Designed miniproteins, single chains. Designs and how they scored, part 44

Each design is a single chain, and the fold is of that chain. pLDDT is the mean over its residues in the fold that is shown.

## One batch from the design tools (miniprotein)

Design m1507
Fold by ESMFold2-Fast:
Structure m1507 (fold): chain A 92 residues (1-92)
Amino acid sequence: DPEEEALRIAERVVEQMKKAKNAFEADVATALGLIVYGIIKANGVKLSPEALRRLAELFEEGAKAIEPYSKNAADTLRKVAEELRKQAEEAA
């Protein structure tokens, strides 16, 4: 199931964000998260409202983990989480 695979990949990326020890590692993990989100959109993977909410939770969790190292990266992840939450509300 492409939806389950997408969420599993996103969870792995968030775990990398939690392991970040400096700004460089935080920025790299954030870039990977954004690349994964871009690939999901580009391939037309249709996410259910529940999957969109879960993906938003993962991006918010990632933002909290990297915020001490990169405020700009955290702000970017939170904007993506907000977009995902709005998509979930519209799809419900």
Scores: mean pLDDT 84

Design m1508
Fold by ESMFold2-Fast:
Structure m1508 (fold): chain A 99 residues (1-99)
Amino acid sequence: SVAEEILRLVEEGDFERAKKLVEELLRKQLEERLKLEGLTLAPEEQKQVEERIKRSAEELVEAVKRMLFEGVKAVASSDPEELLRALEVADAEAFLKEA
């Protein structure tokens, strides 16, 4: 899906390509809606809409970055001693061949 591709690009640090995909998605959704409603944008309205699309794309990419950063925060807020204990238990099981 397009959402999966956007997530992948943000994970890879390709924020410019991610923004471009979001802009194209938003533009396509707007074009479909205008077509369904039989509406045509004046040049001044088109400029305002393009600025809104660009801003929304930037905001969405930043939200995805924050979501991924929250995942990193969740790992970072884990007690290092608890993580070490989990690793020690796994090593003990491997050593005893009970795994």
Scores: mean pLDDT 64

Design m1509
Fold by ESMFold2-Fast:
Structure m1509 (fold): chain A 74 residues (1-74)
Amino acid sequence: MPLVWEPSEEEKKRIEEARKLLEQGDKAFEQGNYDEAIKLYREALDVLADSDTIEANAEMIRAAVGLVAAKNKK
C-alpha cells in the first residue's frame, strides 16, 4: 500500500515531465498539428509507464484520450 509519507523525487519528475508533454500535445492539437500532438501524447504515456500512483494514472488517461482524439483527426 502507498505510505502516508513517501519521498518520490523521481516519480514527481516523471509526473511533471508528463504534464509538460500533455500541455505541449494539447497546444499542438489546438493548432491542428495532429502528428505533433500524437507524438507528444505517446511520449507522455511512455514517461508514465513505470508509475503506479493515482495521479500518474490520471495523466495517463488524459494522454490516452488526447492520443485517440488526435488520431481521429488524421
Scores: mean pLDDT 75

Design m1510
Fold by ESMFold2-Fast:
Structure m1510 (fold): chain A 61 residues (1-61)
Amino acid sequence: MTAEEAAKAAREAVLAAENVEEAQRAGVDSILRGADLGGDDAAATAGGKAAHEELKRLFGV
């Protein structure tokens, strides 16, 4: 998974959530999925970090 794809997936998961708690759970799942699907340390780290930053931007924290 590329960093851009991970960020997009995280954004879509958060936007699909019906409440803040659901959005937070979806966000954590997206970060973990990005790390797992990367396989390589660099790819996994970039994907997870990009997803986390997108979620921070959406939540305003």
Scores: mean pLDDT 60

Design m1511
Fold by ESMFold2-Fast:
Structure m1511 (fold): chain A 55 residues (1-55)
Amino acid sequence: SELAEEGRRIRQEALEKFGADDPEKVAAYMDEKVKEKFGISADEFERRAVREILA
């Protein structure tokens, strides 16, 4: 839940900055923010967030 909430916030922030029509910039922003905050890849962060939701 906590990880999923942060991932959702980061995605919303990226969409607000670049818009839904620029998926490459949105993805790059999300990856950078996840690395900044957690020191892991966006893929690893997403995997952990899914596990938290299922717990």
Scores: mean pLDDT 71

Design m1512
Fold by ESMFold2-Fast:
Structure m1512 (fold): chain A 86 residues (1-86)
Amino acid sequence: DDALKLIEAAPPELQELIKRLLEAVREGNAAKAALALKEGKVTELAREAAEEAAKKYTEEELRKLLEEKKKEVAELKKKIDELLKK
């Protein structure tokens, strides 16, 4: 429901990342969720840092991060719609 709407509202480039992040959060796997969030542009060396950061994320903190990203995407979409001039 809420997660599906977030995925559909995102640009295509972000949809796969958001989908993987939401699936990891639903699994209750903070490490997987944090890794998915950083995976898109990390090198193998950066993955070690991402895995260590994941140990410090709680499911609650990941949900807050997801809500922040949802608001950022909605804000960008709103500004784009305004700029397109009905």
Scores: mean pLDDT 53

Design m1513
Fold by ESMFold2-Fast:
Structure m1513 (fold): chain A 77 residues (1-77)
Amino acid sequence: GVVEAIRRRVERTLELAEKNPLETAVNQVKQFADGLIKLAKENGVEKELARILTDAAERSKHPEVQRILKEAAEKAA
């Protein structure tokens, strides 16, 4: 389903963030977040996306990535 697809994309985004320099990771996370918010709105799953992004922020090791994911969660809600 759509929620499982969103969860998979978030996991992939975190994996890419861990493999890349911080500046590149930040830009990638911002681009993915915008796309995920659009997908969630089209499918009426904004609240589920907000929770997934909040959980992802807690698992991130970079404060800047955590901040971006939390901001995206607030925008999704």
Scores: mean pLDDT 78

Design m1514
Fold by ESMFold2-Fast:
Structure m1514 (fold): chain A 69 residues (1-69)
Amino acid sequence: TAEAEAYLARGREYYAQGRLEEAMRAYLKAIRLDPSNEEARAEAGRVARAYVAAYGRPLPEETHPFVPP
């Protein structure tokens, strides 16, 4: 949907800014609107891994309920 695409784009903007928590929330909204969107799911996983690399700890569970372990 157009709404899912808007959240995907917003997640990419936050990720580019290094705002990883906001990026994850935007990607999760895109996934909830279109669960079949593999691109949104893959990018959410990248954000989770980037957060671990940057901060040495995982994202809080409330910000990554659908991200792979």
Scores: mean pLDDT 73

Design m1515
Fold by ESMFold2-Fast:
Structure m1515 (fold): chain A 86 residues (1-86)
Amino acid sequence: MDEEAKKELIERILDLIRNTEDNEELVEGLAELLEEHGYEKAARALRLLAETGEAPEEELRALLELMAELVAHKVGKPVEVLWEQL
């Protein structure tokens, strides 16, 4: 995944969270954004969780992996910080 594309995705996610008050609208906005960037399984998991409270294991895993990767990229060095502070 392109580093620039990932940075753009993070900024757009934060913008949606900041500017969207309705959870249903936020979920749809986030799912559309994820699909735009090729994360179709993560987007599907997000929609299914919002609609039914349930998502298939593979789709849920894709969403969790994406979230972990975006958090790591946003923070820059989440694991390194813990590692260095031992």
Scores: mean pLDDT 71

Design m1516
Fold by ESMFold2-Fast:
Structure m1516 (fold): chain A 77 residues (1-77)
Amino acid sequence: APKIVPLSEEEAELLKKLAKAALEISTSPAAVVAGGVLRGIGLLLDGASVEEAAEAILSLTEPEDQEKLREEFEKIL
Protein backbone atom coordinates (compact mmCIF):
# COMPACT_ATOMS: atom_id res chain seq x y z
CA ALA A 1 0.00 0.00 0.00
CA PRO A 2 1.23 3.54 -0.67
CA LYS A 3 2.66 5.35 2.37
CA ILE A 4 0.31 8.24 3.23
CA VAL A 5 2.37 9.69 6.11
CA PRO A 6 6.20 9.49 6.19
CA LEU A 7 6.42 9.47 10.03
CA SER A 8 4.51 7.48 12.65
CA GLU A 9 2.49 9.43 15.26
CA GLU A 10 5.05 8.43 17.92
CA GLU A 11 8.02 9.57 15.79
CA ALA A 12 6.30 12.90 15.02
CA GLU A 13 5.52 13.56 18.72
CA LEU A 14 9.07 12.69 19.83
CA LEU A 15 10.53 14.89 17.07
CA LYS A 16 8.30 17.81 18.18
CA LYS A 17 9.54 17.41 21.78
CA LEU A 18 13.18 17.24 20.63
CA ALA A 19 12.77 20.33 18.42
CA LYS A 20 11.09 22.30 21.25
CA ALA A 21 13.85 21.36 23.73
CA ALA A 22 16.56 22.31 21.21
CA LEU A 23 14.95 25.70 20.50
CA GLU A 24 14.43 26.48 24.23
CA ILE A 25 17.88 25.31 25.47
CA SER A 26 20.32 25.90 22.58
CA THR A 27 22.25 29.17 22.30
CA SER A 28 22.62 28.49 18.53
CA PRO A 29 20.63 30.65 16.07
CA ALA A 30 17.09 29.33 15.46
CA ALA A 31 17.98 28.73 11.77
CA VAL A 32 20.81 26.32 12.79
CA VAL A 33 18.47 24.42 15.15
CA ALA A 34 15.83 24.27 12.37
CA GLY A 35 18.49 22.84 10.02
CA GLY A 36 19.21 20.09 12.57
CA VAL A 37 15.49 19.27 12.85
CA LEU A 38 15.15 19.08 9.04
CA ARG A 39 18.18 16.75 8.91
CA GLY A 40 16.53 14.59 11.59
CA ILE A 41 13.30 14.44 9.56
CA GLY A 42 15.32 13.35 6.49
CA LEU A 43 16.97 10.57 8.52
CA LEU A 44 13.58 9.34 9.84
CA LEU A 45 12.20 9.29 6.27
CA ASP A 46 15.23 7.13 5.31
CA GLY A 47 14.33 4.66 8.09
CA ALA A 48 16.67 5.90 10.84
CA SER A 49 15.65 5.87 14.52
CA VAL A 50 14.41 8.87 16.53
CA GLU A 51 17.68 8.56 18.53
CA GLU A 52 19.67 9.06 15.30
CA ALA A 53 17.49 12.10 14.49
CA ALA A 54 18.25 13.49 17.98
CA GLU A 55 22.01 13.07 17.36
CA ALA A 56 21.63 14.99 14.06
CA ILE A 57 20.07 17.92 15.95
CA LEU A 58 22.86 17.77 18.58
CA SER A 59 25.59 17.74 15.90
CA LEU A 60 24.55 21.23 14.69
CA THR A 61 24.48 22.84 18.19
CA GLU A 62 27.42 24.53 19.96
CA PRO A 63 29.65 22.10 21.96
CA GLU A 64 28.76 23.78 25.29
CA ASP A 65 25.04 23.14 24.61
CA GLN A 66 25.46 19.50 23.54
CA GLU A 67 25.78 17.94 27.04
CA LYS A 68 22.72 19.81 28.38
CA LEU A 69 20.69 18.99 25.25
CA ARG A 70 21.75 15.32 25.36
CA GLU A 71 20.44 15.07 28.96
CA GLU A 72 17.11 16.65 27.94
CA PHE A 73 16.84 14.40 24.84
CA GLU A 74 17.46 11.32 27.01
CA LYS A 75 14.52 12.42 29.22
CA ILE A 76 12.29 12.76 26.11
CA LEU A 77 13.35 9.46 24.51
Scores: mean pLDDT 74

Design m1517
Fold by ESMFold2-Fast:
Structure m1517 (fold): chain A 90 residues (1-90)
Amino acid sequence: LPLSEAERELLEYAKKILDALRQGNIDEAKKIVDEAFEKYGDHPLLGLILGSAGAFLPIPDYRKELADYIEEKLGDKLTPEAKVAINILK
């Protein structure tokens, strides 16, 4: 089955975050996170999908910084599954 439109857009944001982090541009990655939160702040998969971008990075410091930023931005809006995924990145 095809992904929902929101899930596809969230995966596109995750790819942009991953590309920014691969370039060493954490500030750009944070801006992309902000754009995704503006559009999909209440989506249950937001934190999980954006956090998953960090899982493909071989750079632990960037993964931790991404995880910390998502946690700070979403806080109480993170699902239990997203909280577990975010903590794995740290």
Scores: mean pLDDT 72

Design m1518
Fold by ESMFold2-Fast:
Structure m1518 (fold): chain A 55 residues (1-55)
Amino acid sequence: SAADEQIEAVRQQAEDQIARVRADPRLSPEQKAAAEAEIEAWRDSRIAEIERQAR
């Protein structure tokens, strides 16, 4: 479905962002954990929105 394709795109975008955060030598482990949590919260929020609109 179109919703499944949008959800997959959101998951891929989150994974790409997490990979960049993990690869950033300027960030401490604590900063990486905080950034990953923020990306995951964004991912979950966007998926919930797509699911609500798909009904």
Scores: mean pLDDT 89

Design m1519
Fold by ESMFold2-Fast:
Structure m1519 (fold): chain A 116 residues (1-116)
Amino acid sequence: MEKELLEKIKELLKEEKLSEEDIELVVNFFVKESAKLPKKLTDEEVEKIRDFLVELEKLLKEKADFEEYVKLVEELYEEDPRLLVAALKLLLEQEQTELAKRFLKALAEVLKKVLP
């Protein structure tokens, strides 16, 4: 896993004032699921990520409530959590900072709901 990418994730989560425990939860999820990603995604996996990112951008443009981001992230988590990691990497590479922040905060809420 890219050390620089992990450091960027930690930075964004700290800027959103998440607790150290929530930051660790998201970081551990990223490390675990990143290790399961293939070197090249299938066309179907790419399509799912594209559709997810389009919906995220729509929520931001429409100034949707935070709960809508949590629902969207939870849906992809239940389908294939690895794709959440791939989607986040694309947002960070494209410098979509505001979307990445909302996505990361929503991911922390999903992880707190699904993990004991």
Scores: mean pLDDT 83

Design m1520
Fold by ESMFold2-Fast:
Structure m1520 (fold): chain A 101 residues (1-101)
Amino acid sequence: SNRQQSQQLRDQGNKYFDQGNYQDAIQLYDQAIQLDPNDYQAWLNRGVAYYHLGNYQQAIDYFDRAIQIDPNNVSAWVNRGQAYYNLGDYQTGQQYFQLGG
């Protein structure tokens, strides 16, 4: 099924991510999301990979999508707050961190 294929692609992406190969991880997460756009973890991990590449605004956009899918998962709110801190928007980052906790 598309969901099983998405999970396989996300697992492969995670292996590249763990090796610090964020660009190849992103390509696999993109493919996973095309097959299952409701895979919260794929959106979250995609955001974290963009964060490691210094693309903080893109990371925030992907964390927003993860939050839209699962608003009760603290990790997306925390990572989104961290990305805002790195953009210099400390007040917005602090607010979203606390909303996730």
Scores: mean pLDDT 85

Design m1521
Fold by ESMFold2-Fast:
Structure m1521 (fold): chain A 66 residues (1-66)
Amino acid sequence: SADARRSALAAAEAARAGDSAAAMVGSWETKQLGGDEEAARAAVEAGRRGDSAAASEHALKTAQGA
């Protein structure tokens, strides 16, 4: 869903900024919205390393996975 993708992108951005608490909340919200857990985790990890392209791609996959 678009909501899961948006939540996963927010989690990745929080991780990029170093806000681990916000990244955890965004990841949890993505799961509650039916997003794919593995894709959500991959988006957060891409965000932590500053890979915006990979973060965006993995966030898109959260919308497709559930």
Scores: mean pLDDT 78

Design m1522
Fold by ESMFold2-Fast:
Structure m1522 (fold): chain A 90 residues (1-90)
Amino acid sequence: SVDPELERLIMEALFEGLVENDLSVYDALVRAAQALNDGDPEAALRAFVEAAKLAMKKGYLKLARKVVELGLRHFPDSEELRRLLEEIKA
């Protein structure tokens, strides 16, 4: 029941995290996947937002954009995710 695109982003974040010696984005995306699998949409949304903000803080803007776009596919009505997407595009 894990989204194949989310699995792909988790692996991308793992690779970047191993290179940069910082797994915080990877950890947040794993929590998003776990929350989706557990049927906890509130926890999943919080984890997507956290992953995007962490990626933005690290300057991983391409990864941050992919995370927000995937989060919006799961939560299309999320104002916070839409706001983050506009920040990334600015």
Scores: mean pLDDT 87

Design m1523
Fold by ESMFold2-Fast:
Structure m1523 (fold): chain A 109 residues (1-109)
Amino acid sequence: MEAAKKAIEKAEEAEKKAKELLKEGKLDPLLYEGVLKVVEAIKVAAEKGVEGLPEVRALLAEASEHFEKLMKEKGLTEEEIYEAIKELIPLLEEALYYARKAVAADKAK
């Protein structure tokens, strides 16, 4: 399905950009791990559709734990976390848009 393929492609672009930011010292390693959990959740939603939703929720919970740990250990605010990932936001939003289309199409079967 085209929507699932595009969701995976955009999620992989976000992962590649996150790796570049990590290598440049612009992205915290814990924040990078959190972003990877969000990327994996998008891929699971795109590949498995409705049946993947419990795994998606678990991955998003793990991402939240990484972000909370970063806030506690480094004193970062939610706004500072958003600013750190702002270059990834357009790719993640596009990936999520296509993942939602893939899940909706799966539900319609």
Scores: mean pLDDT 82

Design m1524
Fold by ESMFold2-Fast:
Parts: structure tokens; C-alpha cells; sequence
Structure m1524 (fold): chain A 78 residues (1-78)
């Protein structure tokens, strides 16, 4: 595993954690709908960038799945 591959996997893992924590905070009522939408917009942007720049097909697929989850959550709450 190269440093570049590790950086992509770490970035993906951090985005997965951020989405999970954000969703939990919203479900628990500690995060407003407005705050959730702002976080989701940033996550969607970062996931799209990872999909466009990654040469690792596994990272791209996982990022696409995570992007779909973030977009579905955004549609559900707006």
C-alpha cells in the first residue's frame, strides 16, 4: 500500500465517520436541520472530489455509495 492509497482510504474513513456522527446528532436533536444541510453539502462536495480524483476502484465505489446515502438524507430532511 502506497502513501497515496493510504491517504485516500483514510479520507474515505473520515468522511464515513463524519456522516455517521452527523446523522446521529440530527436524530438525537443536537443538530438543527440547517446545520445538517450545511454539513451534508460539504460532505457531498468532498465525496464528489474523492470520486473524481481517486484511481482506486474500491475507494471510488465506497465513496459513490456514501455520496448516495448523503444525498438521500439531504432529500429526506429538506
Amino acid sequence: MSQEELDEEVRLALLEIQLAVTKLAYERGTMSKEELLKVLDKLIEQLRELIETSTNPRVRQAAEDLLKEAEELKEKVK
Scores: mean pLDDT 82

Design m1525
Fold by ESMFold2-Fast:
Structure m1525 (fold): chain A 61 residues (1-61)
Amino acid sequence: TAAALRQAAEELVRAYEAGKSIEELREGARVLSRTTGASVGAILRAAREAGLPEEVVRAIE
């Protein structure tokens, strides 16, 4: 759902703000994909809109 995707995006942004590494963020995105049913790409797109830097999104992809 859109609400679940938004929550997942916010969680990934918070992990980035907490200083998580690129590998930790990549694993986080995979876990969020499994729990929400959304693709990793959809979560990364939503996270970018929520404030995750484009450089970080590209590094996770």
Scores: mean pLDDT 84

Design m1526
Fold by ESMFold2-Fast:
Structure m1526 (fold): chain A 72 residues (1-72)
Amino acid sequence: MERLIELAREVAERANEAARAAGIDASVSVELDASGRPVIRLTAASEEAAREAAAIAMRIGEEEVARLKEEL
């Protein structure tokens, strides 16, 4: 789904920006799984950084999903 892929890219981009601003040593990227679904991949220097980056990505994802629901 084109809209889901774009949403995942926006979430990853915003999460990377927020993590860098917060000094979290982690990066977020988007890949497609075997069925073409967007999945968010997280790479972090530590388990703590991974948890913090995941929390940021989840919050941003919820904000983007809420924005899409408001359009309907």
Scores: mean pLDDT 77

Design m1527
Fold by ESMFold2-Fast:
Structure m1527 (fold): chain A 94 residues (1-94)
Amino acid sequence: STAAELIERIRRLQAEVREGAKELKVSPETLARVIALFDAAIAAIEAGDYATAKKLLESIKPSLPTLVPPERLEEVQRELDELLARLDELAAAA
């Protein structure tokens, strides 16, 4: 399903952020807040609320350079941008 594919993609981004945060020694408090935003976005998708999922993921975007190593940043930003575009299309179709 579309929802299952989006959730899988978000879980992969969440894993990238967890790994990047270890390398960059991000505070546990900051990491917990970002992971909670990913989890909330997944819950919104499960509820069919693509507009809320988009807003939650958009709120993470400015923080990515502090959460992911420079060599991974371009790929992670591209995946997030593609997810945001897809969520925007789904929200507009609702």
Scores: mean pLDDT 88

Design m1528
Fold by ESMFold2-Fast:
Structure m1528 (fold): chain A 89 residues (1-89)
Amino acid sequence: DEEERKELMRKANLRMAELFEAMAENSPDEKSKQVLLELAEEFREAAKEGKSVNILEKLEETLKELKKLGMSDEEIGALFRKAVEKLPY
């Protein structure tokens, strides 16, 4: 069912957008916050269009960008953990 698939993708993309927005709220600096907010916008746009996003590829890109900005794996993991606790779905 095309409509069921579209709705499932919309919900998945919206959840990812909310996750990245929650991570951005806890970011240590404006550059890290901007990286996460740009990704959140990409997922929100995909949700509106019913498009699929390669979540694993986007996560890998995000990790690389955040590390280039000076964030450790531990700090990135902490942002993710806090975001998941704030968004129980």
Scores: mean pLDDT 79

Design m1529
Fold by ESMFold2-Fast:
Structure m1529 (fold): chain A 52 residues (1-52)
Amino acid sequence: KSILERVSGSTIQKVVNKVLQLKKQGVKDPYRATSEELGFSVEEVREAVKVG
């Protein structure tokens, strides 16, 4: 269930950018919020951030 196996690098970058945007806005749970908006698991979002 790795996001790295499911999606392109451009999609990984989109996930990373969304997390950074939400952190900048002061969102309490930016990883969860990104997960909800983009339809990935919180673990997949965390994995994308580690590699992006």
Scores: mean pLDDT 78

Design m1530
Fold by ESMFold2-Fast:
Structure m1530 (fold): chain A 68 residues (1-68)
Amino acid sequence: RPELPKVEPGKRLSIEEYLELVLQAWEAYGDEYSEEQKQGLIDTARSLMETAGFPQERIDEVLAKLRA
């Protein structure tokens, strides 16, 4: 099973680094994921960004990219 990128609560990534990581995972594993798994990845990415304190506008941008 491909492992999703995770961030520990005590660690923070830059917005650019995290966005690149999420987009790279989507590109690399998107075809291997079912529609349910793709939704799970989107939900996980959103939760991680929210936990990291990303502004809602930036979260919406990333989610739009994954949904496009």
Scores: mean pLDDT 65

Design m1531
Fold by ESMFold2-Fast:
Structure m1531 (fold): chain A 65 residues (1-65)
Amino acid sequence: DEVAFYEELIALVDAGKYDEAKELLLSRMSPGDKAGFEAALEISDEKSTLKLVGKAFRDALARLR
């Protein structure tokens, strides 16, 4: 369920549970997408990146409703 996934990720980010949010996001990715995302996190601020993803998912949910 895509909506449930988005809502759970948003809730984790809003709660400041960035490690759990990262693990949830990675668990839904293909092996290739996961490796690419992990490589990107080495050169970017993980916390800011996860906050941006959470905002994007929230905006997407608002559009679907």
Scores: mean pLDDT 75

Design m1532
Fold by ESMFold2-Fast:
Structure m1532 (fold): chain A 73 residues (1-73)
Amino acid sequence: LDERIEENLRRARELAERAREAGDDELAQKSETIIRTLKEAYETEKDEEALRTIVDLAGHELEELERRLREHE
């Protein structure tokens, strides 16, 4: 689980930087929201099953945002 959280955080940070460079403020903001959500969940959520669900949902969101960035140019 920790490796999955760290991987998703790394992907979200890279995506936020790429989105800012591309001038896509909306995508950058959504990426920053994923970073915030994962960090907050990791610090506050004590239920491992709930944390796993949050990580899975973040992964799906990242895949969609990565697709949108590719379409942006």
Scores: mean pLDDT 78

Design m1533
Fold by ESMFold2-Fast:
Structure m1533 (fold): chain A 87 residues (1-87)
Amino acid sequence: MSPIQQLLQQHPLFAAVIQRYPQITPDIVAAALASRADIVTVIGRRLGVPASTIRRIIAREGARRALSRVQNATQSQFDALFQAAMS
């Protein structure tokens, strides 16, 4: 398994960080995964980006996924109620 695949299995929200910073190489990810320090801090240091910026990207991706789940659930509930009303 590549270091990037391992990271995404453990921390799926890092997909947004990798998309935003394509300069993240497998060696940077391997070093972060091998570190006993906070992975956000290690990646931030390697990229020259503040850890707070990386946390904001992760939080935004988390919110996007949560909103998508709520919208999918709400849409399914709406569709069920609409079908019941039309019967």
Scores: mean pLDDT 77

Design m1534
Fold by ESMFold2-Fast:
Structure m1534 (fold): chain A 73 residues (1-73)
Amino acid sequence: TAIFQAEKPVSVAAIARAEGISQSAASARVRKLEKQGLVRREGKGYLFDWQNYMAQAHLRNDEALRELGRRLV
């Protein structure tokens, strides 16, 4: 059972830097992840549900989601 959670909110600018994309592209991706329940808005940034994020990334075999998780952890 995974008990680890990422508790540090991540800004859209930080996500853009980690992904090597524009802030508008990062914002669009974050909105899609939020709709999927993989991230949620926390204060001035976004917090991903590490446990749910990794489980869903694994089930989807989604390399982009796994790569984003590696860069944000």
Scores: mean pLDDT 62

Design m1535
Fold by ESMFold2-Fast:
Structure m1535 (fold): chain A 81 residues (1-81)
Amino acid sequence: MDEWGYVSPEDMLEQSRIGINTIKATPSGGIRGMVSQGLYGVAKTATSHGHLDTVDEMIRLAEEAGVDDGVSALKKGREEA
């Protein structure tokens, strides 16, 4: 926990925004899968550090963007943390 003190919920949320926007700009294919795996990791990390409100905002942003694969990855990261 202490060694991860520089990892902020704001930075995690920004990483999720980048991932969501990348998926939204990508019609289909392997890039979507790779970015969704990244979103899973960010959500899992945020949840493990107790940033549940940040994870909920990530999920909301993905739902608003209409990226169902991103929503699924974020929710799975939250559940498996």
Scores: mean pLDDT 77

Design m1536
Fold by ESMFold2-Fast:
Structure m1536 (fold): chain A 85 residues (1-85)
Amino acid sequence: SELEEVEKQMIEEGERISGRKPTPEELEEIRRIAPEVLEILKEEGIENVSVAMALLGAKKLKSKFEPKELEERIKQLEEKAEALR
């Protein structure tokens, strides 16, 4: 279905940003807003799910795809970079 395709694209975008598969909570959030994202895609004639999510003010949803592990990895890299100074 069109809704399932939008959900799939949202999951793929989340994986691209976070580098991991979504959590159950993130999957529930995707399913909750996917109908609204689909409406924006159809109304604007766009295919880019990231743009549609931005138009909904879905900046908070993109942050939900960033895992604590990714933030911890970034911090470790920053600490290593500072240790080399």
Scores: mean pLDDT 68

Design m1537
Fold by ESMFold2-Fast:
Structure m1537 (fold): chain A 91 residues (1-91)
Amino acid sequence: SKEELKEELREKLEELDRKIEELRELLEKETDPEWKKLLEKQIERLEKLREELEALLADPNATEEELKEAILEADELLGLADIVIGVIKIV
């Protein structure tokens, strides 16, 4: 349902906030200029997505299709962030 999809998006927003914070902490500790640029770009992408998800949740005319697409996009970008975090923590 549309209500269940909105609830799932709220959970994704909380996960995005946590990942943005973790990436910012990694950025502060990073000394490699190429990894700094990658971290900055990942943070920018997640922050932009967060704003888009908040706008969609506030829109009473948001369709179930738009909500489903937003959930899939959030899952994809969160997955990419997890890969970046994992690689940096090993090195």
Scores: mean pLDDT 85

Design m1538
Fold by ESMFold2-Fast:
Structure m1538 (fold): chain A 65 residues (1-65)
Amino acid sequence: MRLDAEQGERIGVRLVIEGLVSPEQARLISELAERGATGEEIARALLEAGASKETADRVVELAER
């Protein structure tokens, strides 16, 4: 499912609180969601930016809520 900017911001904030992303990576999540990216596309971009597989899986989980 494609995310909106509000969903991306909420996911980014949650992942920063959980210690799974940096604030810069959370900003990347919000920017991609604003462009209509899916949770899977955001997870791939985070992996390319050096995030862990755990972080990528958590993004997909939160995007399905």
Scores: mean pLDDT 79

Design m1539
Fold by ESMFold2-Fast:
Structure m1539 (fold): chain A 77 residues (1-77)
Amino acid sequence: SSLVEQAIAQLNEAAAKLQAGDEDGAIAAGEKAADLFSKVDPDHAVSVARQMAAAARKMGKEKAAKGLEEKAKEIEK
């Protein structure tokens, strides 16, 4: 679906920004990906956001991890 394709593109952008050390950009792209996934499957969107946060934390990118975890909590409401 077009929403899933857009979500995957934003997820790839978030990963690229995270690798580049752009935590603010990673959060922005990750939030867009989660929002797009939430339109299809909110539970999957929460899982994706939490997985992104865990990956960021493993890389020592605590700001990105916190931002993505807050997005997961927002969707889980």
Scores: mean pLDDT 85

Design m1540
Fold by ESMFold2-Fast:
Structure m1540 (fold): chain A 90 residues (1-90)
Amino acid sequence: VSQEEIDRGIADIGVAVANVLIDKGRYDDAISLAEKLIERLPEEIRADVYTVLARAYLKKGDKEKAREYAQKALSIDPNNPEAKEILKEL
C-alpha cells in the first residue's frame, strides 16, 4: 500500500464520518475533524475535505466561509458535484 493510497483512504473515511456529524447537527465537530484531516493530507487529496468544511459552514450560516471552502475544493477538483451544489445554495 502506497502513502497516496493510505491518504486517500483516510480522506474517504474522514469525509464520511464528518458528513454523518453534519447530518446530526454537530457542525463544530465536523469542522474540527476536517481541519485535522487537512493537516495530515497533501493538497491534491483535500477536495472532499474542503466540501465538508463548506457544507458545515453553510449549515452554521457562515456563507463567506462556505463559499471560500467550496471554491478551494473546485480549485483541486473542478468537477466536484458537492462543491458546485454548495455554491448554488449561496
Scores: mean pLDDT 85

Design m1541
Fold by ESMFold2-Fast:
Structure m1541 (fold): chain A 80 residues (1-80)
Amino acid sequence: MDEAEAIALIMIAIAVNLAKQGRWDEAVETVERALKAAKEAGLSPETIRKLGDLAIENLRSLGVPDEALERVRKAVDEAV
């Protein structure tokens, strides 16, 4: 696994933990930062999309509203 991909996965795990606490805005902001960092580290568009999809799936399962998830989708589009 790429080190940058591993760091992004850790940040997504932090975001999931924030969402479990009902801190949805902070969870989404953490994912946005993870995707931006992945882009700056030179991860492929395919890997960035996979990370974004993983984050959206996990946050949706925790009850994060679609409006907040749309922010993550936009961050993926900006990162690829």
Scores: mean pLDDT 84

Design m1542
Fold by ESMFold2-Fast:
Structure m1542 (fold): chain A 88 residues (1-88)
Amino acid sequence: SLKERVIELVERLLDLLEREGAPQDVIDAIRAQLDTLKSSDDEDTILGALTLTISLVDEYLAANPDAPQEIRELRDELRKLREEMEKR
């Protein structure tokens, strides 16, 4: 499902951010969104959690321009999935 794809990408993103030594508050904030994604069946709640995750990653990337390309690629994939959800 679309939700399952989002969860997989967010989990991969968290692994990369942890390897890069991202601030713990950033990790914790994204983990909270991941918990919401896993626990909710409400499409609006899922879309909200995905949108907040993208915003948190964008803020991290703005502060860390030398961050690995893989983090940017995962963010771009999450943006595509958000657009797929919004096209209803």
Scores: mean pLDDT 87

